Designed miniproteins, single chains, continued (2). Designs and how they scored, part 8

Each design is a single chain, and the fold is of that chain. pLDDT is the mean over its residues in the fold that is shown.

## One batch from the design tools (miniprotein)

Design m4249
Fold by ESMFold2-Fast:
Structure m4249 (fold): chain A 91 residues (1-91)
Amino acid sequence: MEIGKKLSESELYEQTGRILRGIAELVPEDPGVALSFLRMQRGISRSTGDTELEKKLDETIERVTRLVEEGDLEGARRVLLEASEEFFKKS
């Protein structure tokens, strides 16, 4: 059951952008922990019922996970920062 849709769409996008930026800075220091936080954020976004937010976050997670597994930590960080900026533009 969905409980907690009390944030505006603007506030939700801004909060997600801030979280993605934080995870981006963590990628070069601890990519495993960064991926864990990213997967947790996906679970939270699903709870909002915002299908577009969920889809965009899923696409971002898949791209970042692939880059980390390939050893491209700078590419993974860049993808997260790009996604963060897109979320801020919608806030």
Scores: mean pLDDT 76

Design m4250
Fold by ESMFold2-Fast:
Structure m4250 (fold): chain A 93 residues (1-93)
Amino acid sequence: EEKKEELLRKAEELIKQAREKVQQALDKMNEAREYRAKTEAEAEKLSADPEKKQRILEEGAEKVAKLEQEAKDLVNQSNELMTEAGKLLKEAE
């Protein structure tokens, strides 16, 4: 009985951590989207300076890719936490 309560509490903590990771991933994806839009808008204003336009687009694409990769890593961490929580919930049966 007491061991079952400990397993349930540990599972709840892991689920909370998993949800926090998902929220962080959503925040990173929103940052990536906003940064992409800002970079594209800035590049469009630089039609008279093609070298600067290309540099901004390349630097922007690299930063967006890093943010998207960070979001993917956070989702993977969340999935691992949820898998572990599921095992604890099954043991609590």
Scores: mean pLDDT 87

Design m4251
Fold by ESMFold2-Fast:
Structure m4251 (fold): chain A 98 residues (1-98)
Amino acid sequence: MEEKVKELIEKTKSPDVEERIQAVRELGKLGTEEAQKALADAAVNDPDPQVRIEAAREAGKTGSDIAIDGLAKAADHPDFDVRNTAVLALIQAVIKKN
């Protein structure tokens, strides 16, 4: 399991946008602590807005405290697009938790 998470995290660094989207979706399905942290990181830092949105959606679906904490921190980011993505994902995570 840890090796699979590491492999998927490496795929989130691929130059191919579609490969990165697939990697974040698979990380969301795993739902491990490391996967949740990787999703929160991708939602903030990926250069492509579609990858950021997909990573945020997958993090939001878990509803975990790790995802919620990471997304809440991203909501204070100086970049408007990063904040907007994080807020939407945080709303989804809170809905999922309840």
Scores: mean pLDDT 76

Design m4252
Fold by ESMFold2-Fast:
Structure m4252 (fold): chain A 89 residues (1-89)
Amino acid sequence: VEEEIYKKYKKEFEEYEELLKEIREKVEGNEELRELITNALTAALNNDEKSLEEYLKKILELSKDEELVEKVRKIAEFIKEVTKEYEKK
């Protein structure tokens, strides 16, 4: 199942790794931002859209970086889609 999902989303996984690298570079040295991003991605894994939006708002308020929020949102949407495929089978 994991191997099948990886093959189906190989291109998106590669894009996901690139986005994670960019996010890590932007939050390097900021533990609070790193924690908020981790919490946002965890909310996405749990399909908790309300918590995800709350954490994204906090990231924007703390960072003032709309590009960072957009990158985190894109990863969260990808996680949600992949998690849905795991639940499908």
Scores: mean pLDDT 75

Design m4253
Fold by ESMFold2-Fast:
Order: structure tokens, then C-alpha cells, then sequence
Structure m4253 (fold): chain A 58 residues (1-58)
């Protein structure tokens, strides 16, 4: 199974319109001292998957 980081990169390639949103989310979570690197990547991945699912259902 690919890492959260690899999954984020793959989703960016599949959904290039979401690239600015992904970059902004990564910048925000990377500045949060309470989150580990893995937690930051997992949070971004979860949010991105939810956004893609929402758009797919429309």
C-alpha cells in the first residue's frame, strides 16, 4: 500500500484542479506543532478524499 504522501501525489495527478487546495492544506498542517508528519499527511489525504468523493457525487 502506498504511503499517505504517495497517495496525495497520485491524487494530485488524477485531480490537477485540486492542486492549489492540496498545497494550501499541506502548508497549514505543516505549521501545526501538535501534529506529527504522518498525522499531517493523513489529515490532508482524508480531506482530499472527502473533497473528491463530494465532487464525484455531484
Amino acid sequence: MPSPKQQIEELKKENPELTPLVDKMLALVRKNPSLSEEQQEKAVLTSLKSEIERRREK
Scores: mean pLDDT 75

Design m4254
Fold by ESMFold2-Fast:
Structure m4254 (fold): chain A 84 residues (1-84)
Amino acid sequence: SLVDQVNEAIALLVEGIETGDEEKIREALKKLVEQLKKLGFSKEEIIKLLDDLVKQLEEAGLDPKVIETVKRIVKELKEELEKE
């Protein structure tokens, strides 16, 4: 189901963050964006959710290196969304 795919993407994101694995973080965020599109979220809503995610991770006090990796990937995904 779409809910199972969203849950899988979130689990992969958590694993990537915990291990500092940029490739897992990228895959997880790409999967999350695709599932949100399938659920009928607009580009503006998805961009807002990605920005809110970054803010929540910064407020949680995670490793600055991991935060910078997530911010870079989110920026790339936002640019891809805006070009569609």
Scores: mean pLDDT 83

Design m4255
Fold by ESMFold2-Fast:
Structure m4255 (fold): chain A 92 residues (1-92)
Amino acid sequence: SMEKKREVAGMLVNAIIKALEVDEELQEEMLERLGLKREEVLEPKVEVEKPTKEEMEEFLKNVDEALAATTDELTRKYIEVLKLAIEERLKK
């Protein structure tokens, strides 16, 4: 199930990038919790527009599958925190 592990890792990285683009306060909190510098996560070769409401809704559709496939407890916790933050942002 190495393919599934790579898929989950990809979803996690994408979720972190999307979360960081949505909320600057969330950016600082997530980077602090991960022990990463902003430059290490947000080093895109191409500038990406901030995620739309539709893209955030798509993230929520995919996050439950990522959580179900995640075997690492720490990674699961980070995904759960991102899910809650995105859900809260979409409740307007």
Scores: mean pLDDT 61

Design m4256
Fold by ESMFold2-Fast:
Structure m4256 (fold): chain A 91 residues (1-91)
Amino acid sequence: SAALAEFQRAADELVALAEKAGIPTLAKTTQRVRDAALAYLANPTPENRLELEIEIGLLLIEVGVAKITGTLTPEMEAAIDRLLAALERLV
C-alpha cells in the first residue's frame, strides 16, 4: 500500500540521517520500530502491538536524549515527524 511504502521510506531516511550524524543508536531504534510495525501489520496480535508500542517508546527516549545533547539536526527532527505520521496512518 501507499501508506506502507511511505512508512518504509521514512524509516530508511531517518536511519540514513542518523548514521550520517554519527548516532548509531537512533538508527538502530528506527530499524526496530520498522521491524515491529511490519510484524504487527503481518500478524496484528496483542503481543505484536505491545512490542510496537515498546519500540516506539524507546525511539522517543532516544530522540529526547539527542535533543538534550544537541545532536539532533532539523533534518532528523523532520524525518522523525514523517516517520511517526506515517506510522499513525498504518496503525
Scores: mean pLDDT 87

Design m4257
Fold by ESMFold2-Fast:
Structure m4257 (fold): chain A 96 residues (1-96)
Amino acid sequence: MKIKEVTIIVTKEGVATITIQGEITEEDVRKIAEELSREFGLEVEKVVANEKIGIITLRAKPEMALQIAEFLSKKYGLKITGVLKTEDYTVVVLES
């Protein structure tokens, strides 16, 4: 697996969408979803992937966005390059 970018968007309603871009497999994306579920106790709603893009949908509180980003940063050697907080969304961007 070679991750180029991860975008984490957590809504006020508690829906987290994690978009992973790079050279990835469906197995890689499912493994990331399982690791997040195990580490944070989060419910995985959906996982979809092709050879370039994976999307994981989770139930998570908005305050979890940065914790998820820090976990992925440390585990996959990614750098947090952007954080945007609004009343409706928290967005975190990670890059290789």
Scores: mean pLDDT 87

Design m4258
Fold by ESMFold2-Fast:
Structure m4258 (fold): chain A 73 residues (1-73)
Amino acid sequence: MLLPGVDTEPPQEWVDLARRLQPEVDELSEKLRKDPELGKKFGERLEELRKQEFETPYEAVLASFELAREIAA
């Protein structure tokens, strides 16, 4: 239900979307690693985002990805 529940396998639709976004995610990860200041900002914002209750767990995942894009831009 808590953290272990997050490991639940998403539906095929989300898996396909995640695959398609993988290059972007990889690029963003490299940017955050290269610039520790950006990584710190992302971590802080992610903690705040995580305090919000989303309607579905997939919305939370998308929101965190969107956040990474905003910070890396």
Scores: mean pLDDT 68

Design m4259
Fold by ESMFold2-Fast:
Formats: structure tokens, C-alpha cells, sequence
Structure m4259 (fold): chain A 70 residues (1-70)
């Protein structure tokens, strides 16, 4: 379970859609119900959206701090 979680986090951090799909296929092969896999996929999609916004916000904050420090 920890290895699958780390693979998932790694794929999400890289915005690797194929890697994410591969992890979801592993969950299906382990006997996860299709409905559960779909719920996880939706959560990942939300996480990717949040990650994108967070990266943009972090970049903006770093720029602002650099300007303050001159």
C-alpha cells in the first residue's frame, strides 16, 4: 500500500496522467470495485487542479518575497 501511495504521489507531482492511470489499473487488478476506482480518480483530478493552483501561488509568493528583499 505505501508503495502504491508513493507511486501515486510521484505521478501527481509530475502531472503524469499515464502514470496515474497505471496506478488506477493496479488498483483494479487488486480487486477494487470500479466505483471506488472512479471515486479515487475524481479525487486525483481535484488534487491535480489544487496542485496547479498551489504551484502558481508559490511561484507568485516567491517573486513577491524577492521584490521585498530586493
Amino acid sequence: MEEIRRDLIRAVSKNDREGIDKVLERLRELGMPEETVERIRREIDLSLEHQKKRIEEVERRKRLKALEEE
Scores: mean pLDDT 72

Design m4260
Fold by ESMFold2-Fast:
Structure m4260 (fold): chain A 99 residues (1-99)
Amino acid sequence: SRAEELRRRYHEALRRGTEAYRRGDWAGAAEHFRRGSDYYEELAEVLPEELKEYYREMSEALRRAAEAAERGDREELRKAVSELVGSEIRLIGVQFELE
């Protein structure tokens, strides 16, 4: 499905962004995190209403992570990643309640 395709592209973007960050390629990290943000923003549009907010929150957190990476701002990057993880944990909880 389109949702599965967008999730696969998102995970690939996160992997590439993390690898770029680990080798000190801040510009590459920013590019990949921005792509991940775009995929989850698009994914939100095709999901049920109760899930849309969480995916939009994750998309926004990744956009902030990309912006922080472009500036070399490690503290803001850490904060954005923490917000991303928090949204993902809340989403998992909601999915268990809906199944």
Scores: mean pLDDT 84

Design m4261
Fold by ESMFold2-Fast:
Structure m4261 (fold): chain A 76 residues (1-76)
Amino acid sequence: MEERKRKAEEILRELVERMGELDRRVAGATTREEVLALYRESQRLVEEAVEELVKLGLPREEAEKMVRDAIHELGA
């Protein structure tokens, strides 16, 4: 149980770090193509994090909520 919780926290931490990096890259982007590519990458990171959490045995609904909450905290 503890190992699963630690792995879930690690997945969410990595997601938040990568999302923060993408947000900084969006601020520096000069073309619409660059901005769209970065948004597509952010969606891919979210989907990957949800799948990683589901593989750890979390229900998909709970995994999606955890990912959403982590991103929302970053955006505040």
Scores: mean pLDDT 79

Design m4262
Fold by ESMFold2-Fast:
Structure m4262 (fold): chain A 97 residues (1-97)
Amino acid sequence: SMEQERSRALVEELQERYPLFTNPPSLSSLPDWPAVVPNPISLSEILAKIDSGEITTVEELIELVRQMARNYLHFFDENSVLSAEAEAVLEFLDERS
């Protein structure tokens, strides 16, 4: 469908622009991530949800990407490179929507 094509294209663009969010963080590097972040999500997981039909609209996709960015802002200090990248993702979505 056009919605699925648009959703997939948006996630692929986000993976190209912000590759740091492609995969979940390594638990060996961030062992407290699951305890601090109750609803973890990555771009690869979002893409899988689009391909499975769990995400059917671009609006649902955008909210999950915003949740992903908020998870990083919640976990990391405001001076972290990862926090700056999460803010860049939110700005990118606002400019597109």
Scores: mean pLDDT 82

Design m4263
Fold by ESMFold2-Fast:
Formats: sequence, structure tokens, C-alpha cells
Structure m4263 (fold): chain A 61 residues (1-61)
Amino acid sequence: MLKEAEKKAKEAVAKNPSVDEEAMTLYEVVLKIEDEEKAQELLKLVLEGMSVKEALEKVEK
């Protein structure tokens, strides 16, 4: 199953300047997020240059 958020997650982790460890965390978080809107927003923030940790905090708060 390859949702739009999942596709964007793969692209984001591949193009991120982040370490592999953070890239894997992003992918795992996106897959576990049931709210697709939050998942897409997380990816959007990471794609814009925010770290996965910062993006996660922003969409959770």
C-alpha cells in the first residue's frame, strides 16, 4: 500500500540532508500515523528543511 503521504515520505528521506537514522524515523512515524493529514504535514515540513524531530513536535502541538 502506497499512499500519497508514504510516497512523499520516501522522497523526503531520500533527499533530506539528515542522517539515515532520522530518515528511518521519519518513515516509521509516517507509517504509524493514522491521520494522513498530520503525516502529510510532517513530510511537508521536513521537505522544507525542518528536521523530523522538529516537524513531529509541530504537528503534535
Scores: mean pLDDT 63

Design m4264
Fold by ESMFold2-Fast:
Structure m4264 (fold): chain A 91 residues (1-91)
Amino acid sequence: MKYLSVVTGYFDSEEKAKEGGEKAEKAMREEGATEVWVSDPSKIKSSYGKYSVTVSGIFETKEKAEKGGKKAEKAMKESGATKVNVVVTPL
């Protein structure tokens, strides 16, 4: 069974959203994600940020998916994310 980790970060600027997405992708690949997909920064109207980025990774185990998601969350927060959501789902 494989696992999907989805990490969405919210940012005040497009530049920070792009950097957060790139660093989150790297974090997931370093944790052994077999596939990683990164969205383009999307402009949003919300109280928690003006831009969102979603990074999705596929992992061979639940433990790797959870660890990959946590590292991606940390990478986004270090890039200035005001809010980060993490979801891990079995495939």
Scores: mean pLDDT 85

Design m4265
Fold by ESMFold2-Fast:
Structure m4265 (fold): chain A 86 residues (1-86)
Amino acid sequence: MAERLAELLRELLEAYKAGDWERAQAYEEEILALAEEKLKELRAELQKNKETLSPLEQAEKLGEVLGVKVIPEIVRELIALEEEQQ
């Protein structure tokens, strides 16, 4: 997952820099789809193991999914900051 996410992030940034909004949208959708699938897996795991996972372990797993979900927003913010300086 992390390697694929890094690849998608790189492609998203390149698409934005190139002004290729169609490609950017496709990568954003793929990142969001990965986050949704991971969230679905996590919810199933938490439901199955809710009595055995500590609150810290639950928070760590949720943090990973939330991190993936906000990546497109972070990238857009970084690009806005770069354009502000130019």
Scores: mean pLDDT 70

Design m4266
Fold by ESMFold2-Fast:
Structure m4266 (fold): chain A 83 residues (1-83)
Amino acid sequence: FPPATPEEVENLRRAVADLAAEARAAIARIPEEGEAARRRAVTAIVALGILSAAASAGGAEELSREARETARRLAAELDEALA
């Protein structure tokens, strides 16, 4: 993989922040929307994992680690919301 440009890293960083916000918003709506909100939360968490892999492939290792840890934390929050 070619190294990511600064612009590509910034775009990935925004995408990570947006997906984390979407996952949290979806988790908060599970009591009201049920399976539809759970599906949105899972989709956003999976997308964070994909962005982590993309960041690593581009050499943005700190962003990759941040995205992976964020996804893991959100997955734990989702598990608690479903308990």
Scores: mean pLDDT 85

Design m4267
Fold by ESMFold2-Fast:
Structure m4267 (fold): chain A 84 residues (1-84)
Amino acid sequence: SMEVEKLRKEVEEIVKEFEEAVNPSLEEILELLKRLQELADKALELGDRELTLYILGKINQILAEASKLYGLSKDELVDLINES
């Protein structure tokens, strides 16, 4: 569907923004993660399990990289996203 294609494009744009980022701030990374979580929720509501799992995989990868970059645990990063 056009909605699924739009979601996939938005996910790929966010992933590219993360990959091309030079010395991103913690706030910038948290904003990207929050956007990806919102897109995962939309994919789940549309019943697209493959896209939902793909987005969750990207969230997990970015959380792991941010954890190393900022010296925070994955759980601490998730808490910060939920507090914003």
Scores: mean pLDDT 84

Design m4268
Fold by ESMFold2-Fast:
Structure m4268 (fold): chain A 87 residues (1-87)
Amino acid sequence: DRIARLEAEIARYKKNLEDTKKEFEKKVQELIDKYGPERVKALLEKGEDQPLLDELRPIIAEYRRKINYYESNIKYLEKQLADLRAA
């Protein structure tokens, strides 16, 4: 029962992690479509473009927050699952 619940919870977080990555890719593609691929690449390489930085910064911050949250929970739950299987 507890093992099955942990496996289901891990699967849900892994799904959320994949969905978060796809949403980040979509948002980056929207910026590429708006500003052009060369300008976006130049920002990523040189770190210099105030208007693009103002749009990109919150997108990166939200992505980083969600990725850290889901990855931390997956690691914690996988440890709990391993401990229960070893008992």
Scores: mean pLDDT 82

Design m4269
Fold by ESMFold2-Fast:
Structure m4269 (fold): chain A 62 residues (1-62)
Amino acid sequence: ASPFSGSPLERAILAQELRELGASDELVAATLAALDAGDRPRARELLTQAGFSEASIDAVLA
C-alpha cells in the first residue's frame, strides 16, 4: 500500500492534476516519489521550488 493512501487511479489523477498545473514529467515523478516515501514536506518543497502557489499545492496535496 502507498504511504499517501492512494489507489493506482488516485495516483494517476494526482499526476494529471500536476501536469495540468504545468509541472514537468520530472517534477511529477519526484513529487510522487516523495509521497510514496511518506515525505509530504519534500513533495511540498519541490512544488514550492517550481513556483506553484500555496493554494495550488494545498488543492493537489489535500
Scores: mean pLDDT 76

Design m4270
Fold by ESMFold2-Fast:
Structure m4270 (fold): chain A 94 residues (1-94)
Amino acid sequence: MISEEELEELRKEALEELERRTADFPEEVQKQVRELFEKFLEEVEKALKEGDLEKYIEIVKNFEKEVREKMSPRAASRLLGVVLRLASRIKEKL
């Protein structure tokens, strides 16, 4: 089970990576991407704290769909790259 401290570290690292990977986008797009990702992280943290792996998988699946529907292909690609790296790190701790 992932500790609360490990979840906070993963969140901080993911947000810092997102900021780096989207620094070349317009400020409005950066804000939109950050807001969507922060909401996603909150849902992921809650599911992982509850030990609900099925819910975690569904959250990731639904977020990938939402990002592809709401964002430009370029913005979606950058955000999903961060999501995939985060998911890989989470999987190593499960």
Scores: mean pLDDT 83

Design m4271
Fold by ESMFold2-Fast:
Structure m4271 (fold): chain A 59 residues (1-59)
Amino acid sequence: GELEEINRRGREIGDEVYRRLGEEAAERVMNAGVRALALTGDPRAALEAAEKEYRRLAG
């Protein structure tokens, strides 16, 4: 379902960030997602926040 797709994409982003930018960057991306989830209750918003943080860190 949609939640499974969001979770899969989140894991893919986390793995990619870790490989490209390392552990500290992966933690920052994860924290952005967790914060958005806590604020909104929406897993989609959490994924968007993680993607935005990754984009910010990647340049």
Scores: mean pLDDT 86

Design m4272
Fold by ESMFold2-Fast:
Structure m4272 (fold): chain A 90 residues (1-90)
Amino acid sequence: MSKVTQLRKQMVDMSIDYKKKYPDAYSDMRRAMADTLQQRGIATVSRDPSDPDWILVKFDQDRIDSLSDQQIQDIIQDMRDAGDKAAKKS
């Protein structure tokens, strides 16, 4: 599996899990995950000001492909931690 595909799969799987477990917080959790990816410099995040739940995440494939497998795992963990933290505050 490519590193980009692995990150997308983890984000999708977490979003599905969050929506089932925390339906009132899943949008905050999705934003926290997307913000983590943007802060790591591996994606750009676009938001619709008329719909705060609308998030578009565009992955920088070249940047992601330059990362080690350990760095990808660290990003996945940070994304999970950010989502979990957002759930507890919502």
Scores: mean pLDDT 77

Design m4273
Fold by ESMFold2-Fast:
Structure m4273 (fold): chain A 55 residues (1-55)
Amino acid sequence: SPETVAWLRDQLAELQARLAKAKADPNADPGWIKRLEDAVARLQATLAAAEAAPP
């Protein structure tokens, strides 16, 4: 649905912002950054599937 796609886009933008902030922090744990990257990848896949779904 358009509402689901909009919500997923907002969640992805928030998560990407968190990842960017984590990468900018020289004291950030690499394992935490990896978990954020994995979360971004999963959410991107979910968004792509939602956008490809028939209305």
Scores: mean pLDDT 84

Design m4274
Fold by ESMFold2-Fast:
Structure m4274 (fold): chain A 79 residues (1-79)
Amino acid sequence: GPVSIDEFPEELVEKIREIAEENGFKLSDEDIAQILALAKALNVDEETLLKAVREAAEKAKSEEEIPTLVMRILLRETS
């Protein structure tokens, strides 16, 4: 089944939410959970994750693009 946001640290969830909001986007709990699940699967640190979320939010034309852009950025940084 889909990963739940409740599986992740609340502080980290709020940091991701805040970065998106600073760029005019409101991410769903499902989108944040997908981003966090991917970061965990790739074994990326919090600093790398938050940097990727910030870059994605700055480049995104809509909130729906953010999870896909984060994926591309994290794969670039971990390859």
Scores: mean pLDDT 83

Design m4275
Fold by ESMFold2-Fast:
Structure m4275 (fold): chain A 89 residues (1-89)
Amino acid sequence: SPAVEEIRALIEEGRAEIARARTAEELEAILRRYAARLQALLERAVAEGLLSDEEIREVLALATAWAAEAVARIRALDPSAPEFAPVAL
């Protein structure tokens, strides 16, 4: 559905932002911003009747998977992060 595709597009935008981030702090900020945007978009789509119950479950699963990936990336950039993780100041 168009609403599901809009949510998928926002998740892919968030993935691209996460891929460009170089610090755990930047990743946390991105995760918070995109979580807020996803929540607002989902609330609007539900309020307007644009999603079926099955589509709501699908987009929640996609958002949960994306959040898990973002959290894993943040953990990878913490003190136990791989040696190749870039540091910029």
Scores: mean pLDDT 75

Design m4276
Fold by ESMFold2-Fast:
Structure m4276 (fold): chain A 81 residues (1-81)
Amino acid sequence: MAVEKAAEEVVEEALRALERDPAARERVRAEYERAKEGTVIEQLNAAVGTAVGELLRLGPEYLPEARRILEKGGKVALAGL
């Protein structure tokens, strides 16, 4: 319940960070949807991993956003264990 909401918020932040690249946002959404067969934590990990990779590909100016998303995602995953 609480973990599900926290995971949704992290994914929304990842999508917001990629507002400047619609194609990257769609790849993050696709990975999140693909992982729906698993747990909320698996969905979160798929979305965060994809988003961090896409942000790093866009350039060094996105590194702070990538770190923030990775850190928040990790905290939610630990809370869900």
Scores: mean pLDDT 77

Design m4277
Fold by ESMFold2-Fast:
Structure m4277 (fold): chain A 87 residues (1-87)
Amino acid sequence: SKEVEELVKKAIEKLEKLAELLEKDPSLASLAGAARHVAELLREGKIEKAYEDAKKLLELVELGSDDEEVKELAREALELIEEAYEL
């Protein structure tokens, strides 16, 4: 549906921003890769798997980062994916 497509696009934008911020810290480079992987799952239409992996990504971001912008982007991405999954 068009509604799911718009939510997915917004989630991908949040995940790409998240990855860019995470890349600035070499210790968090693996989390940047994880964020891009979730974005790729969304591009492939694998919404359920993206939702599962986005939940894990948020947990790791909350544990590994003190940056509120990074945490907010991860939360916003998960919320958009959850909304798309429930439609």
Scores: mean pLDDT 88

Design m4278
Fold by ESMFold2-Fast:
Structure m4278 (fold): chain A 82 residues (1-82)
Amino acid sequence: SAVAAIREGAEKGLKIAEEGGTGEAAGEGVKVVAEAAKAAGLDGAADLLYYVGEQIAELSGEAGLRGLKTILENAEELAARA
């Protein structure tokens, strides 16, 4: 589902960042989930996750972690709009 894809993308990014990965690495992790979502026909969720992945690549430290946590908290609302 779109909700599951958004949560999976945010969780993958968070895990990479929490394990000391760069914002670029976390963003690439989110984009991997975006590609899977696109292959599943979840175009809106995929587009959102590509955008999130690009934004996270430009962030570092706590700002990136806070952004990903906000996506997780709002996954149902984001999926409803996607």
Scores: mean pLDDT 77

Design m4279
Fold by ESMFold2-Fast:
Structure m4279 (fold): chain A 55 residues (1-55)
Amino acid sequence: MEERTRAVIEALRRRGVKEVDPEAAKQIADLFGAGRTVEEAEAALRSAPGVLPPP
């Protein structure tokens, strides 16, 4: 798994999403241009929280 995808998964888990499909996380990372760190993924998710399915 790529570091970028892993960071998105970890960011989603911190926001309360426990089960994340790796392929979906990869697409989210690509769309948001999320960096290789969890902090960058969290910043991207804060910019577009409505794109994520509700818990």
Scores: mean pLDDT 64

Design m4280
Fold by ESMFold2-Fast:
Structure m4280 (fold): chain A 100 residues (1-100)
Amino acid sequence: SMEEIEKQISELEKKAKEYEKKGDFLNAARVYEQIGLIYYQLKDYEKAAESFVKAADYYEKAGMRGLPASAYLGASFAYRQAKDYQKAAEAFDKWLELEK
């Protein structure tokens, strides 16, 4: 149900904040990516994109290779679906910068 999905997202957001407080940026990024995928399936593309950007930022802080670029690409696709073409372009430019 929608209530069960909202509860799941809330629990994931709480878990992400706990990882952030501990400086566990890799696990914070993984949780934000999971939140983004759930919002994308719900067609809440703006929230999906915002979650993917948070995942990308935390993957960068964690020193991960490839994962920040992949998350920014996900954000770009989600912003495009939301018709936020400016933010889609910004996320795509971040992907291009990291793939160089």
Scores: mean pLDDT 89

Design m4281
Fold by ESMFold2-Fast:
Structure m4281 (fold): chain A 85 residues (1-85)
Amino acid sequence: DMIARLRAILAAEREAVRRQAEEMIAELEALRDGSKEEVIRAAHGADAIAVVAAAAGDRETAARARRAAREALLAAGIEVEEPKL
């Protein structure tokens, strides 16, 4: 069944995006003692994968990646937008 095969491939691609987001979150966590430049680069990567995850309908993964990027930037002393209620 070609349709079942295509569905499996699409599911695998979505899982790959999720795994990439988790890898970038882990990299940000590991960079807590890194330079500001390293943190900024990793945060940009996490924001990029968050956009892809959101477009794929995975809002939870997108939110986690954006949160990790923001927390890493704040921990490095970099100014970020802070939403207020």
Scores: mean pLDDT 74

Design m4282
Fold by ESMFold2-Fast:
Structure m4282 (fold): chain A 72 residues (1-72)
Amino acid sequence: SSARDKIVEELLKLGRPDLAERARETLNPQAAERALRLMERSDSDDNKVAVVESLVENPVSSSPLEHARRAL
């Protein structure tokens, strides 16, 4: 499975099918790999959701600051 598929499966388990659908459509392979790494480093389900939501809403942002703001 691709990193994007793993993110989609995790979001479905967290009860966020809306975000899972957007992630499937929006995240390119590089962004999906980055998102998966950040999700794996997150200590809570809320922080995992916030990381993916930030990347889906701001796909052009390569800045770690945007992820930090959403995860906090």
Scores: mean pLDDT 72

Design m4283
Fold by ESMFold2-Fast:
Structure m4283 (fold): chain A 99 residues (1-99)
Amino acid sequence: MEARRRAELAATGEAALAAGLAAAAQGNFTTAAVLLGLAAGLLEAAGDLAGAARAYTELGKVYEAAGDLELAERYYQRALALDPANEEARANLERIRAE
């Protein structure tokens, strides 16, 4: 029973992640932030911690591009809390902290 709910949440989260990445690539930061935030929440609820960490990392990159370094740092920290092996989140957090 729970496996069906997790599969649905994961599929919707993956679709939101793809849409959020496309919005970010177009410079549409508002749409990207909404979609990546949705993706992170859905993937975390589905138990896909690596996928959720990826979504939080991309969300951090969106806020960094928008100039909100405090929110970017928070999202990179959240990504590492979910997936300590996420090299992109770690590298981005180290870069922000060096500024």
Scores: mean pLDDT 86

